# Ledger of designs, part 85: designed miniproteins, single chains, continued (3)

Each design is a single chain, and the fold is of that chain. pLDDT is the mean over its residues in the fold that is shown.

## One batch from the design tools (miniprotein)

Design m10950
Fold by ESMFold2-Fast:
Structure m10950 (fold): chain A 89 residues (1-89)
Amino acid sequence: MASEELEEAIRAATEAVKHGEGEALLAAIGAALSLIGAAANEELGLDPRPSLEAAARAARKAVELSKSEEAREAAERALELAERALREA
């Protein structure tokens, strides 16, 4: 099973997608897909770090491009959780 931490990160990125617009939405989608890839790699016994690095980069871009508070807060949460998962991997 994906770790609870990765599940929380995926939920945060999904919230950023729900509230995102334009380029921020695309960045949030990238973060969510990369986090799903990291979770899949972890379950398969593969290295999740490349997907976590991609997720953190996409989440940071979503934070920078977000124009609503809701999208920015969700993207910031996804970034924090992705960076924490990357440090623990």
Scores: mean pLDDT 84

Design m10951
Fold by ESMFold2-Fast:
Structure m10951 (fold): chain A 73 residues (1-73)
Amino acid sequence: MLKIEKKMKVSEMTREDGEEIRRLALEAGYTHVKLIGKKSGEVATYRVTPEGLTPLTRFKEDDEVEIELVKEE
């Protein structure tokens, strides 16, 4: 697992931020990106693909997030 210590809200995350995270995850062989809400503890999971990030789950409300790159089984 790799943590990206980028302090941002879900609403403040740009397409370029998502693309950078996807590129890093794909190049390092990670399968998923997890956004963990610091206030809610909610987790949004994205599958890493060469074409982009595929949302598997979403945040219900805006939150400051911790970003983790993971390999799922």
Scores: mean pLDDT 71

Design m10952
Fold by ESMFold2-Fast:
Structure m10952 (fold): chain A 93 residues (1-93)
Amino acid sequence: KEKEIEELREAVREVTRLLFEAVDAAEAGDIERALRLLEEALELARERMPGAEAVLELIERAKEAIEAGDVKKALSLAIAAALEGIGYVIDRE
């Protein structure tokens, strides 16, 4: 259990890093980079955070918001996804 929790913490840290990098890219107007970072975060969460359905849904919605040109909505959704990831680990401690 302890080793599994450490692996989940590492996954959440990496997903959170990618989400904040995507936020920074979107704020700078680099939409292509923002979308790539969100796709990387989504894939990492799918592989390393089993059952984190809320995190996956929020990242997908952030991607849709960026594609629609709604950067502010995407930023809010990316932050929400990071917070859900933290909650996912806390619930498993």
Scores: mean pLDDT 82

Design m10953
Fold by ESMFold2-Fast:
Structure m10953 (fold): chain A 67 residues (1-67)
Amino acid sequence: SYEEKSKEVYYGGMMGPALTAVYSGQADLAIENLEGVYRAYKEAGYEIGAEAAERVLEDIKELAKKL
């Protein structure tokens, strides 16, 4: 669906910069920024963006635990 494709695009767009930050030793900053993005999307009522940001945040938190 359009919504599913949009979530994939937003996920990819957020994951790239987040991975760069994590591998540069800035995992805490990446997590804090993603929590802010998630909150902003929720406040705007943009559920597609919020769900994509939540998934990126979860995946980045799990990655950071393994480093």
Scores: mean pLDDT 85

Design m10954
Fold by ESMFold2-Fast:
Structure m10954 (fold): chain A 65 residues (1-65)
Amino acid sequence: LTDSEVLLKGLLERYTEGVIDEAKRTGDTSIIDDAIAYLEKKKKEYPSIGKDVDELIERLKKVKE
């Protein structure tokens, strides 16, 4: 992985954590759907981190249960 890909992965992990915390705080699950759409776009832009992004999307989906 390049330094830029390592940084992006870390940023997406922190972004996902923040979305989960906010959804739990507010009860608003619509922000989870928006976050999944955003991560799907990032996965298409950066396929090298696709598996890592898939793990974040799965984490978001579990919160909707």
Scores: mean pLDDT 82

Design m10955
Fold by ESMFold2-Fast:
Structure m10955 (fold): chain A 85 residues (1-85)
Amino acid sequence: MEEELKKIEKEAEEEAQKVAEELRQALLDELAYIGRNNLPVPDELKEKLHWQTGVQGALQGIEDLAKEVYEKKYEELLKEKLKKL
């Protein structure tokens, strides 16, 4: 039982970290493009990444999103296991 819970935690953590790194890289690429062309930051990106506080705020937003991904993935995996009991 404990081993199964630890496995679920590990898989949820790996998924969250993967999503966070992908979002962080995509943000940096998008930010470079926007800055180079002096374009306004899209509202969609502001909402997703807390862009209002600048680059540091956007990076913090990615960390917050990664926590949400972890919680959702953990809930899904836990729900699957509880149904199997």
Scores: mean pLDDT 69

Design m10956
Fold by ESMFold2-Fast:
Structure m10956 (fold): chain A 73 residues (1-73)
Amino acid sequence: AEEAEKLVDEGVEALKKGNVLEANKLFDQAIEIDPAATAEKLREYAEQFRKEGNIYSANTLDMKAAEAERRAA
């Protein structure tokens, strides 16, 4: 869980810098380690980005969260 959460944090920092491909790779690594914890944390970040008006990043995070949720099931 802690390792996957750190990868999500790094992916979010990559998104803030506009590095979408790097962010997706980090999220995919987090999903492989702990898909359930990754999905939960991605949804939390997506809600925060949407609240801040960053709809593009929020949508990117929601899409990855949905992928993680499917793999957790």
Scores: mean pLDDT 85

Design m10957
Fold by ESMFold2-Fast:
Structure m10957 (fold): chain A 81 residues (1-81)
Amino acid sequence: SMSEEEKLEKEFLTRLRELARRLAAGEISEDQMRAEVEREVAEYLAKLPHLSEEEKAALRDSALRLTLETAEGLRARQAAR
């Protein structure tokens, strides 16, 4: 069984993946995606009060990078089909 923390992370990553899909499809701009990722990170971090400011900044940066990389991967797969 997944821990509550693992479940929370999976739900967070699922929301980032949906934002990546919307960006790849042209449904939202990169600026809109960045704003939504920051909101999702803030909601996720509110459930992880033990993190330092450095860890919070790293998670925010990682979330933006992963979302952009996922969107690029989706575009590449669509172009290959």
Scores: mean pLDDT 84

Design m10958
Fold by ESMFold2-Fast:
Formats: sequence, structure tokens, C-alpha cells
Structure m10958 (fold): chain A 92 residues (1-92)
Amino acid sequence: MELEEAKKKALEVSEFYKKLAEESKDPVKSQLLQQLSDHYKKLSESTKESDIKKALKLGEDLKKYKEEGVQGAIESVGRELLEVGEQVEKEL
């Protein structure tokens, strides 16, 4: 049952980045935000427990940084995605 909540959180994060990409006037930042949206959409389709836990944590952090505006959200999530990527490679 926690799996369905994790999928919802990953989809919410994906939708959040898609909206930021649409609102961004900078094409480079828009592309980065779109890639983040696509990444979280793929995580919402994953059944791997480690991916699900990471998606939930990132969703909570993004709610906090949403109040700091677009730049704060991009910086925070960019760093956390790098950390998640490194952990996935370490598990392989």
C-alpha cells in the first residue's frame, strides 16, 4: 500500500517539474526541468524499493523548497538527483 503512495509522490514531483519547465523562459533550465520531470515519471513506474524511498524523500524536500522559488528548487533537486544516481550505480 505504501508503494501506491510512493508512485503518487513521484508523479506529483514529475508534474511539479513539468510546470516549472513550462514557466521557465530560459531554454537550458526548461530542458533540465523537463529531464527531471521525465526521470520522476520513470521512477513512478518502478517497483524497486530503493527508488521508491528516494522518490518519497525528494517529494518531501521539494515541498519545503517550493516556498524558496524556482531557483532554490532546481538547485536542491539537482544535487539530490546526482546523489540518487550515485547510489543506484553503487548498487549495480
Scores: mean pLDDT 62

Design m10959
Fold by ESMFold2-Fast:
Structure m10959 (fold): chain A 93 residues (1-93)
Amino acid sequence: GAEVEELVELLTKAVEAIEEGKIEEAEELVKKAQELLKKSNLPPEVKSLFEQAIKHIKEAIEAYKEGKNFEAEIHLGMALLNVGIAKLLASKL
């Protein structure tokens, strides 16, 4: 649905912003995604996957700020995995 597509777009753009070193832009996109997710009427299992994606993006931002670029990349990969699973699950519910 429209809420799922918007969450996917926001979180994908946040990952791209981090990869480009645009940390403030990434933090703004994550905040917007969190507000949308909180107000959404998505099934609990879909919400949980997006919450895990947001958690991993935040951990990637922290790792990046500490110069732990490899750890940041792992968290970004985990975030994208959770976004992909959320999109697939939402399409079946």
Scores: mean pLDDT 89

Design m10960
Fold by ESMFold2-Fast:
Order: C-alpha cells, then sequence, then structure tokens
Structure m10960 (fold): chain A 92 residues (1-92)
C-alpha cells in the first residue's frame, strides 16, 4: 500500500538503522566493524519487521515490531521506539 511504502521509505531515509546485510535474525546482528555476531538487537528485529511488512506478511511484521518495541524500550532507544509504534499503527 502507499502508506506502507511511504513509511518504509521515510524510515530508511531518516533513521540510522542496521543495514539489511548485517541483520541475521531478531536476536542477532553483525557488527559492521568487526563482523562478529552480537545479540540482542532492537534494530535487527525492526529491520526484519520492515522486510516482512514490504513482503505483505503483516502477522510476522507485527510480531517483529512488538519484539523491536520491547527491546527498544529495554535499551532506552526512544527514537526507535517511536518509529516502531508508527509501524504498529499501520497494522491496525
Amino acid sequence: SAAIAAFVARVRRTFGLTPEEYVVDEETVRDPVTGELISPSPEAAFVLGLRALEAGDLARARRLFERALELAQKFNKTELAAVVREGLALLE
């Protein structure tokens, strides 16, 4: 949908998200400097949620965004938490 496409484009443009090539799964990202796998990551869960959203898998996108929100709140990533809430609102 146009709303989903606009949201994804804005998020990719304005936020310093972990690039897709560094996301392994919702618990693991690859450190861009060392190449090591690290966990947990709110950015990894959010990037995977965006991929699911673009693919039209709304149920998977919702689960991943809920996980990303939980992790963003746990690590006090306020700006990321706000953006994840916007993504969840598109799934209502």
Scores: mean pLDDT 78

Design m10961
Fold by ESMFold2-Fast:
Structure m10961 (fold): chain A 65 residues (1-65)
Amino acid sequence: SEEFEQQKKDSIINAAKRLIEEEKATLEDVLKFVEEMAKIYNLSEETRKEVIDEVKKLYEEFKKK
C-alpha cells in the first residue's frame, strides 16, 4: 500500500540524514546506501527517484550550514 511505501521511504531518508549529519558521509556513499535499501525494500521506480531527490536536497542543505 502507499502507506507502507511512505514508511519505507521515510525510514531510508531518516537513515540517510543520520549518515550525512553524524557520519559525515559523502553524497556518493549516501546514494549507494539509498540504492541498496531501495533494492532490499523493493521500492517502486517512482518512490526510489523521490528518495534519491530528497536525499540530494538534504545533503545540499546540510553543506550550506
Scores: mean pLDDT 82

Design m10962
Fold by ESMFold2-Fast:
Structure m10962 (fold): chain A 100 residues (1-100)
Amino acid sequence: MKEAEENLKKAVDYLRQKKFDEAIEYAQKSLELARKNGDKKLEARALTVLGLAYAMKGEIKKAIEYFNEAVKLAEETGDKEVLRFAYGAAQAALIEKYVK
């Protein structure tokens, strides 16, 4: 069953609720399942969610590490949707911090 995708949905929902520790837990579970299944697209999406959660907790160095890994996977797979998702997430974080 699509357990990895379900865990990613939960992680995104927790991010929107500002429950960052739960978002990290479910994103890490999704990442582990994606890696075991060889799903590079879902792996990159889970890494992006981890980056967002750590950024929102103020752990910027850790967030950058996750974003860099997500971008590498998206570039390697040629996945333009994942690249757009990562850029959109970074832009939304900038708007919330600097534009009010």
Scores: mean pLDDT 77

Design m10963
Fold by ESMFold2-Fast:
Structure m10963 (fold): chain A 70 residues (1-70)
Amino acid sequence: MEEEREKAVELLRKKAEEAGIDLPDSTLRQIADAAVRLGPEDMEELIDAFVQAAKAVREGKGAGLAPRKL
């Protein structure tokens, strides 16, 4: 469990770094914990979704252009 969470945090950090995004440790831990609980398939999707969202915010694509969809 600890290993899976640490691996998810490391994967998140790698993905965020590749996208040019810095995520705080608390956020990484929270995402990793949720991802581990959902399972490996959902874990990868969650990580990708958060990295993409952070990248969109960084590029200024989140406000006024397209609202969040549920």
Scores: mean pLDDT 68

Design m10964
Fold by ESMFold2-Fast:
Structure m10964 (fold): chain A 70 residues (1-70)
Amino acid sequence: AMEDAKKAIDQAKKLVEEAKTASPEERRKIVVEMTKMHFDVVQKLVDAGVPEEEIDKLSAEFDKYIDEAI
C-alpha cells in the first residue's frame, strides 16, 4: 500500500514534467490520468487500513501535482 503510494507520487512528478512540454490536448489527457491514479491510490490505502490523516496528506500532495500539471 505505502509502496504503491510512493510509486504513484514518483509517477505524478514525471507526469508534471511531461505536461510542461505537452500540447494543451496532451496536458488534459495527463491530468485525467493523474486524477485516475489519485483515486486508485486512495482506494488502495483505504482498503489497506492506512490512517485517514496519512491518506489526507498523500491526497493533498497528489492534488498539488495535478494543479502543477494544469
Scores: mean pLDDT 79

Design m10965
Fold by ESMFold2-Fast:
Structure m10965 (fold): chain A 68 residues (1-68)
Amino acid sequence: GTILDLIEKFADTVMKLKSEGVISEDQADSLLNELEALKKELQEGGDEDVIVEKLLELGDKLLALMNS
């Protein structure tokens, strides 16, 4: 898959966790806003390695929320 596919799957996961009550609406909205910013960076020809690093950081944030 593409980096865009990864961002989309991450957004799907965030929305599912919000719907299941695992994370709050504010937490989900924050993560979705950061994912939208990364999607925009990718569409504007940003550095793919930097975008992947930021995506992994968001993954760590999500895991922390799920285990809290």
Scores: mean pLDDT 84

Design m10966
Fold by ESMFold2-Fast:
Structure m10966 (fold): chain A 76 residues (1-76)
Amino acid sequence: SAELAELEARAARAEAELRALAARASPEKQRAALELVGRAQREAAERIAGLSEEEARRVALRIMTAAAEEAIALLR
């Protein structure tokens, strides 16, 4: 679907940018970004419980992409 493709593309871009910024960030900023992403991973795990595989993928991608974008802002 178009929505899933857009979410995957956003996630890929956010992940690449986050990785590049984290590599040059201070240990304190790296820790804060890791904590933010960790909280999102736990939230995603809870929200996808009982969903179909496709619905779980969409929900997880939305949560994780938003967290990655927030972490990018934090590392800038």
Scores: mean pLDDT 86

Design m10967
Fold by ESMFold2-Fast:
Structure m10967 (fold): chain A 94 residues (1-94)
Amino acid sequence: SADKEAALAALERLRELAERLENAEVRAKILGVIDEAIERVRAAQTKEELLAVLEEFAGRIEAIVRSTPLSEADLELVVEGGRYLAEVRKALEA
């Protein structure tokens, strides 16, 4: 599925950004959430299930970011990742 391929490509890009996070605890948590989202995207059978996985993923990342004070460098990576995810979600909704 082209939609699945796009979502998987986006999650792999987010993984690359997350591996650059300076805060080891936040990095481990975010990488875990990304790995779980990749598995769930692979299992998704419909566009609705795919969008639901990405929405839940976004919420889990937001919760992690809100629970821990981050450096300016880590905040920049999180903001960039959030923008990528938002763009992919909009493309999938079209």
Scores: mean pLDDT 86

Design m10968
Fold by ESMFold2-Fast:
Structure m10968 (fold): chain A 96 residues (1-96)
Amino acid sequence: MAAQRAAEAAALARATAELAREALETVEATEAGKASETEAASKIVAAQLAAIAAANLDPAYKPVADLLVEAGKAFDAGDYERARELLRRAAELAEA
């Protein structure tokens, strides 16, 4: 039973890493004028939701969720450099 919950949390963490990388690439594309701010914001929200789901199954993933919330705040503030750094850290931590 615990093994099934751990496996589900790990699968959500892997999905979170993939979504965080996609969000990072979309933020970079937004800075280059190749993607919309709405598209980048949607990708960040998708990563946040996956991380929250993982953290609800396993609290060890709470730092990943916290990093993605901070990435969203940085993006909303127009701090794209900070948003990219936080998204990168979240992706790396989700795969650890």
Scores: mean pLDDT 85

Design m10969
Fold by ESMFold2-Fast:
Structure m10969 (fold): chain A 81 residues (1-81)
Amino acid sequence: SIDDVERRFQRELMALVAEGRARGLPEAELDALVAATSRRAREVFDEAVANRWSPEELEARMDEVVAETRERLEAAVRRAA
């Protein structure tokens, strides 16, 4: 279901935040990461509603958002080193 995709996304986002914190990112960088990712996720959810996407299509697009967020996390960690 769409609710299951949303719960999985929130779990994965919180895991990335915990990883970033453990790797020494300041709270301001983590807040910026969460804000950017939440904005992108909202765009994807809005598109899913407008286009009546299946849960499988939404899951695939949300996996892309998580992958983008991991890349941003890795870039932030490299800048902080």
Scores: mean pLDDT 85

Design m10970
Fold by ESMFold2-Fast:
Structure m10970 (fold): chain A 63 residues (1-63)
Amino acid sequence: SSVVDAAQAAIASLTSTETVPFSQLPKGKRNLIAKQAVALLVQAGFSVDDATNAVNYVMAQLS
C-alpha cells in the first residue's frame, strides 16, 4: 500500500547514516526513528492511525 511504501522510505531515510542494521540499533533509537517516521507520514497527509500501523509493520519486518 502507499502508506507502507511511505513508511519504508521514511525509515530508510532516517537510518541512511547508521552503520549497523536496524535490528541491532538500541531500543531508544528505534523508538525515536518510529516516532519521527510517523510524524513524516502525518505531515505527508496520512492519518496518525494509518501512519502508526504502517511504521510498526515495517519496523517489525526489519527486526
Scores: mean pLDDT 83

Design m10971
Fold by ESMFold2-Fast:
Structure m10971 (fold): chain A 75 residues (1-75)
Amino acid sequence: RKELAEKVAKTVYEEALKYLSKKDAEMIANVVKMAVLAGKSPEEVARITYQAALALGASEEDAKRIAKAAYEALE
């Protein structure tokens, strides 16, 4: 549902802001919102979030933290 997608996107945005610029954090949050709206599983959303964070220059460790935030927000 839209409310869940917005909640998950906000959680990911806040975590991503610890490691990335506001613009990049917003891009990851938007990718996560789209994945949740598309009905992706928590595992799929986490994987997509991880890949997006890496593509925007996050380290593997930071990308894992951002992906974990997405996963936990869906559970």
Scores: mean pLDDT 86

Design m10972
Fold by ESMFold2-Fast:
Structure m10972 (fold): chain A 120 residues (1-120)
Amino acid sequence: SIMEKAKELLKKLNEEIEKAFNSKDKKEVIEYLKKSVELLKELAKLAKEASEEVANEIFDDLYQAVGKIINVLKHHKADKKSIEKLEELAKKLQEAKTPEEKLEILEEFIKELEKTIKEL
């Protein structure tokens, strides 16, 4: 089921985020964040294919993960302007009313996150 696949990917995402937060090696942090990006892209695909109810459950869990990723970037001293843009996108994701709007915001967040990781 889409929900079972999403829960497994969310578990892996949280594990990669935790590894990124705890690592002292910048190269390892970048690799864990890149893996987090790939998991976010896969979750976005599942949310697009899901029913509205299932997509909303995926986005609720993704909102928590997005906040944790921003905390990883703050901990590892990412660029302040990049962090502010990601925080603005996270706020828009929380305020969005439809799965379609949430998906567009998540895709923009992923793009900005990839750019931020390259500057790390």
Scores: mean pLDDT 91

Design m10973
Fold by ESMFold2-Fast:
Structure m10973 (fold): chain A 61 residues (1-61)
Amino acid sequence: MVKKEKVIEALKEAGISEEQIKKLEEKLEGKEEVTKSKVKFYLKQLGVSEEQIEKVLKLLE
């Protein structure tokens, strides 16, 4: 489990756009923590590249 705040920080470091970050925040609304699998799933749904997703997941380790 990863804190939502940590996920947002990792997205910014991986070069995800502010617009895509806001869309992901909407999907995580009401959740303080999420699994890395859910983060990967939502990023794929938002059209984030596999390379950027991998960078995010590495930052969450």
Scores: mean pLDDT 79

Design m10974
Fold by ESMFold2-Fast:
Structure m10974 (fold): chain A 66 residues (1-66)
Amino acid sequence: SAAAEAEAKKREEAVKKIEELREQIANTSDPKKRSELMKQLMKIAEEAGVSYAEFFAELLKRKKAG
């Protein structure tokens, strides 16, 4: 289904952006900047319908395979 394919792509792009933001957060010592990055990350996850628990499980699975 084209709809299911579009949703899967949207989720994949969201996961990729969240991963980038997480790396930025890990490399940032400024607590204010970290707070702003966390807000962006949470917004992207919420808009993509990604549960944080589910997202962490998926990231662990992918890193274990690499």
Scores: mean pLDDT 72

Design m10975
Fold by ESMFold2-Fast:
Structure m10975 (fold): chain A 90 residues (1-90)
Amino acid sequence: KLEEAYKKALELGKLESLIANNEEENLEEAIELAKKLGLPEEILKLIEELKKNLNDPKKSAELRKKISKLLEPYKEELSEDAVEYVEKLE
């Protein structure tokens, strides 16, 4: 369980890095990763909208803020488990 949570935390971190990038290819990878992680359709739709609005700085920033807020609960749950897993290894 804790090892799996650690792996999911790493994948979630990768997802955030992909979303922060301004390249369409990274957002395509972000959509596939979000699907693999079983994230809600709402998050998937926001990433799709972000991909369509990469050339609009205001809309892109707004969409990234919305995605970040929706990801926050998942980050908090997984980061606690991931820290516990790492501490157990040391």
Scores: mean pLDDT 74

Design m10976
Fold by ESMFold2-Fast:
Structure m10976 (fold): chain A 80 residues (1-80)
Amino acid sequence: MEKEKEAFKETLEIIKEKFPEYSEKIDKAIELLDAGKYKEALKLVGEIFEELLKKDPEKTEELEKEIIEKGEELGKKAAE
């Protein structure tokens, strides 16, 4: 659904803000979402998270919490 895609994109923007060095990979994931390639987009995002967990596990854990909280808020806004 388009609303779910929009929420996913906005969570990816949060990752870009926290880890700007991953902007190109995140932008590619957004392009995959726009192309309807959700499985490939999720795989790419998973690879980014695995790398972040190895590099900075504490910051990545905080990011996951922020994404979950923001995803819930975006879900509420999308329902409006």
Scores: mean pLDDT 73

Design m10977
Fold by ESMFold2-Fast:
Structure m10977 (fold): chain A 93 residues (1-93)
Amino acid sequence: EEKFEEYIKKTEEALRKMAELHPNREAVQRALDEIIKLLKSKTVENVEKAVDLLAGLRDIAEGLNPEAAKYASEALDFATEALKVIRELEEKK
């Protein structure tokens, strides 16, 4: 579905903004790369893993920078919507 790809793109945009605000960009970038890879796999299992990783990343960001936490939360919301879309696509058999 076109909406799935749109939510993935919005997740990537939010994560890029978060990385720009984070003082430990190198450590965050490794987590972002893994999350993006999981989302682009287009499987329910991997998108669920990406959502779990994003929740952890948001919790870390909240302790360090409120603006970074906001973008992490936006990324989590978009990834969660992508998960809903891909689950619905698998149910249409």
Scores: mean pLDDT 77

Design m10978
Fold by ESMFold2-Fast:
Structure m10978 (fold): chain A 83 residues (1-83)
Amino acid sequence: MKEELIKKAEEAREKYKELLMKEMEAGVRLIGAAVQALVDKKEKGEVEEGDKRVEEEAKRAQELAKKREEAREEAKKLEEEAK
């Protein structure tokens, strides 16, 4: 029984690491979108399209951050149960 909990804790840790990497990637994309929005505003005077792109990337980053926190909590809980 405890061996199954240890296995689940390992799987939860791997899931957390995967989500952490995806969150970092989303953060880089958000920064890129923000920089591009500033360039587009300066070059074209257009703000709406750039703002929308930043908002979409921000939502994606927030969603991944929530999933990462949930995976972290699950991994911690499973590790405590495996003791």
Scores: mean pLDDT 79

Design m10979
Fold by ESMFold2-Fast:
Order: structure tokens, then C-alpha cells, then sequence
Structure m10979 (fold): chain A 112 residues (1-112)
């Protein structure tokens, strides 16, 4: 069933993305030890919100717009990156999403 395969591919890619995002988040928090308790709480809440927004947008782009899982995830990451640059330019989460966006950019360059 083509729909079941698409759903499985989407779930697998979103799981890989979440694991990678959590890895980079852990690294970013480890390098920003001077965060105040308020800044740490705000960044933790923002981290969870960003992960959920990327997942929901990726699902919409796959199921509604018919994009491939890879194209949908890349687009969702870059849309969220743009939003964070405008609204949360000093956040630890922006450092995490910028690193992910850079890796997507590198993959594109290799596939030219």
C-alpha cells in the first residue's frame, strides 16, 4: 500500500529529525552554561514548540501539498529558521535549527 509506505517513511524521517534536533540541543545547552533559569526555561519551552511546529508543517506539506518527505522536512526547517531569526534571534534553539539548516544546505550542494 503506497499510502502506508509514505506514512512509514514520514514517521521514520520525523523520528530521525527529532533525535538529531535533541542531540544538537543538548550540545547547544552544554556550551551555554551561563543561561539564567528564566532563559533556560524559555529555551526549553521554545525547543518543544519548534519541534512540534516542524512536525506538523512537514505532515501538512507531505499529505496536502504532495511533497516528498525530504523536501517537506527541509522546507519546514527553513520556514521555522526564518521565524526564529525574526522573533527569537538570541535563543539557543536558533543555534540548533541553524545547524540543521546548514546540514540540509550541504546535502543540496552534494546533489547538484
Amino acid sequence: NAMEKKQQELEEELAKFEKLFEKYAKEAFATNTDLTPEQRKKNQELLEEVIQRIKELTKRLVYVEGLSVEEALEKAVFEELSRLIENESDSVVLLVISRLGGEFGLKRAKNK
Scores: mean pLDDT 77

Design m10980
Fold by ESMFold2-Fast:
Structure m10980 (fold): chain A 84 residues (1-84)
Amino acid sequence: SLLNIVKQADADPDPEVAAALLRIAFAISFNDKNLDTEEVDRALKLALESKNPAVRQEAIDWLKKLVERGLATPEAVELLKKAE
């Protein structure tokens, strides 16, 4: 699941590998026409709580893309406002 990938990325000792894994996972989820918005929101919230600044920045970038494409839930919009 996307949530498990975020947890694996956050646990990775290599910050570049962690950010790359998260980027790939969100890219796959974002391109799915049957986007599970609830799982994506939970995964983004978890990524924003990461101690790795690269993981947090990746989550912010994906939140912005969701808002720009009109795919963001009200919860995702609030997450972006709090992160900015």
Scores: mean pLDDT 74

Design m10981
Fold by ESMFold2-Fast:
Structure m10981 (fold): chain A 55 residues (1-55)
Amino acid sequence: GRDLIIRIATHDTGLSEAELRALLTADDAEIRRLAERYGISPAALRSLQAALREN
């Protein structure tokens, strides 16, 4: 479920649980900001957002 994905993603990305929960409703600008902050590709964050929404 979603909570398991959040736990794994916190470990893998360095985003906080709150930032990962906010990702569920994040627009493209918010995704880009997080991507730049954490050194993750925007495409990877969009894939994570989709996985969170599907679970």
Scores: mean pLDDT 82

Design m10982
Fold by ESMFold2-Fast:
Structure m10982 (fold): chain A 74 residues (1-74)
Amino acid sequence: SMAEELIEETLSELSDDTTAAVQKIFEWLEELRKKFSDEEFIEAAERFIERLSERFPELAAGLRKFLERELELS
């Protein structure tokens, strides 16, 4: 699927420059949020965070907290 392909591609880019990748992830998530429903966005973001946590647990935790606050997910 498109979401799975995007997750794998983004994760591969995180191996060399974590800071630049964070900015890129944020921009892509913002674009996806504008194009998809909140429910579809949340589902894709959850899957991405699960995969990201395998290599970058701190970054994954930060991203989850950011999304929970932004979308008022309790």
Scores: mean pLDDT 68

Design m10983
Fold by ESMFold2-Fast:
Structure m10983 (fold): chain A 68 residues (1-68)
Amino acid sequence: MTVRLSEAEQEELLAAVERYRAEQSEEARKTVRDLLARIFGPGVLSESEAGQAVIAEYMARELRRKRA
């Protein structure tokens, strides 16, 4: 999938993923899932919760690489 995120969306997603990694709480996981659904649309990503988490981690890593 090709996705373009605004700078604000990238920062929000990165923060949510890092929070999820630190806390591993259901609340943090829900925040990541809700952000992905808001950005990409719920229909496409609702087929796999694991896919949503993997995409979030991948994008956070990609953003960190581009800014480094």
Scores: mean pLDDT 62

Design m10984
Fold by ESMFold2-Fast:
Structure m10984 (fold): chain A 51 residues (1-51)
Amino acid sequence: SSTLQSIIRDTADLLDLIGAIFDARVAGDSAAEQRYEQQLAERMEIIRKEQ
């Protein structure tokens, strides 16, 4: 479904993942940083598919 609400939710999800990446980086947790970067890439792919 192409709705503004879906776009807002997807944007919030991406921002949460970006925040998690930065938090992991600040904590020096390279494993967590890598995992969140992978999840961000996968989430972006899913969002693009729903256009």
Scores: mean pLDDT 81

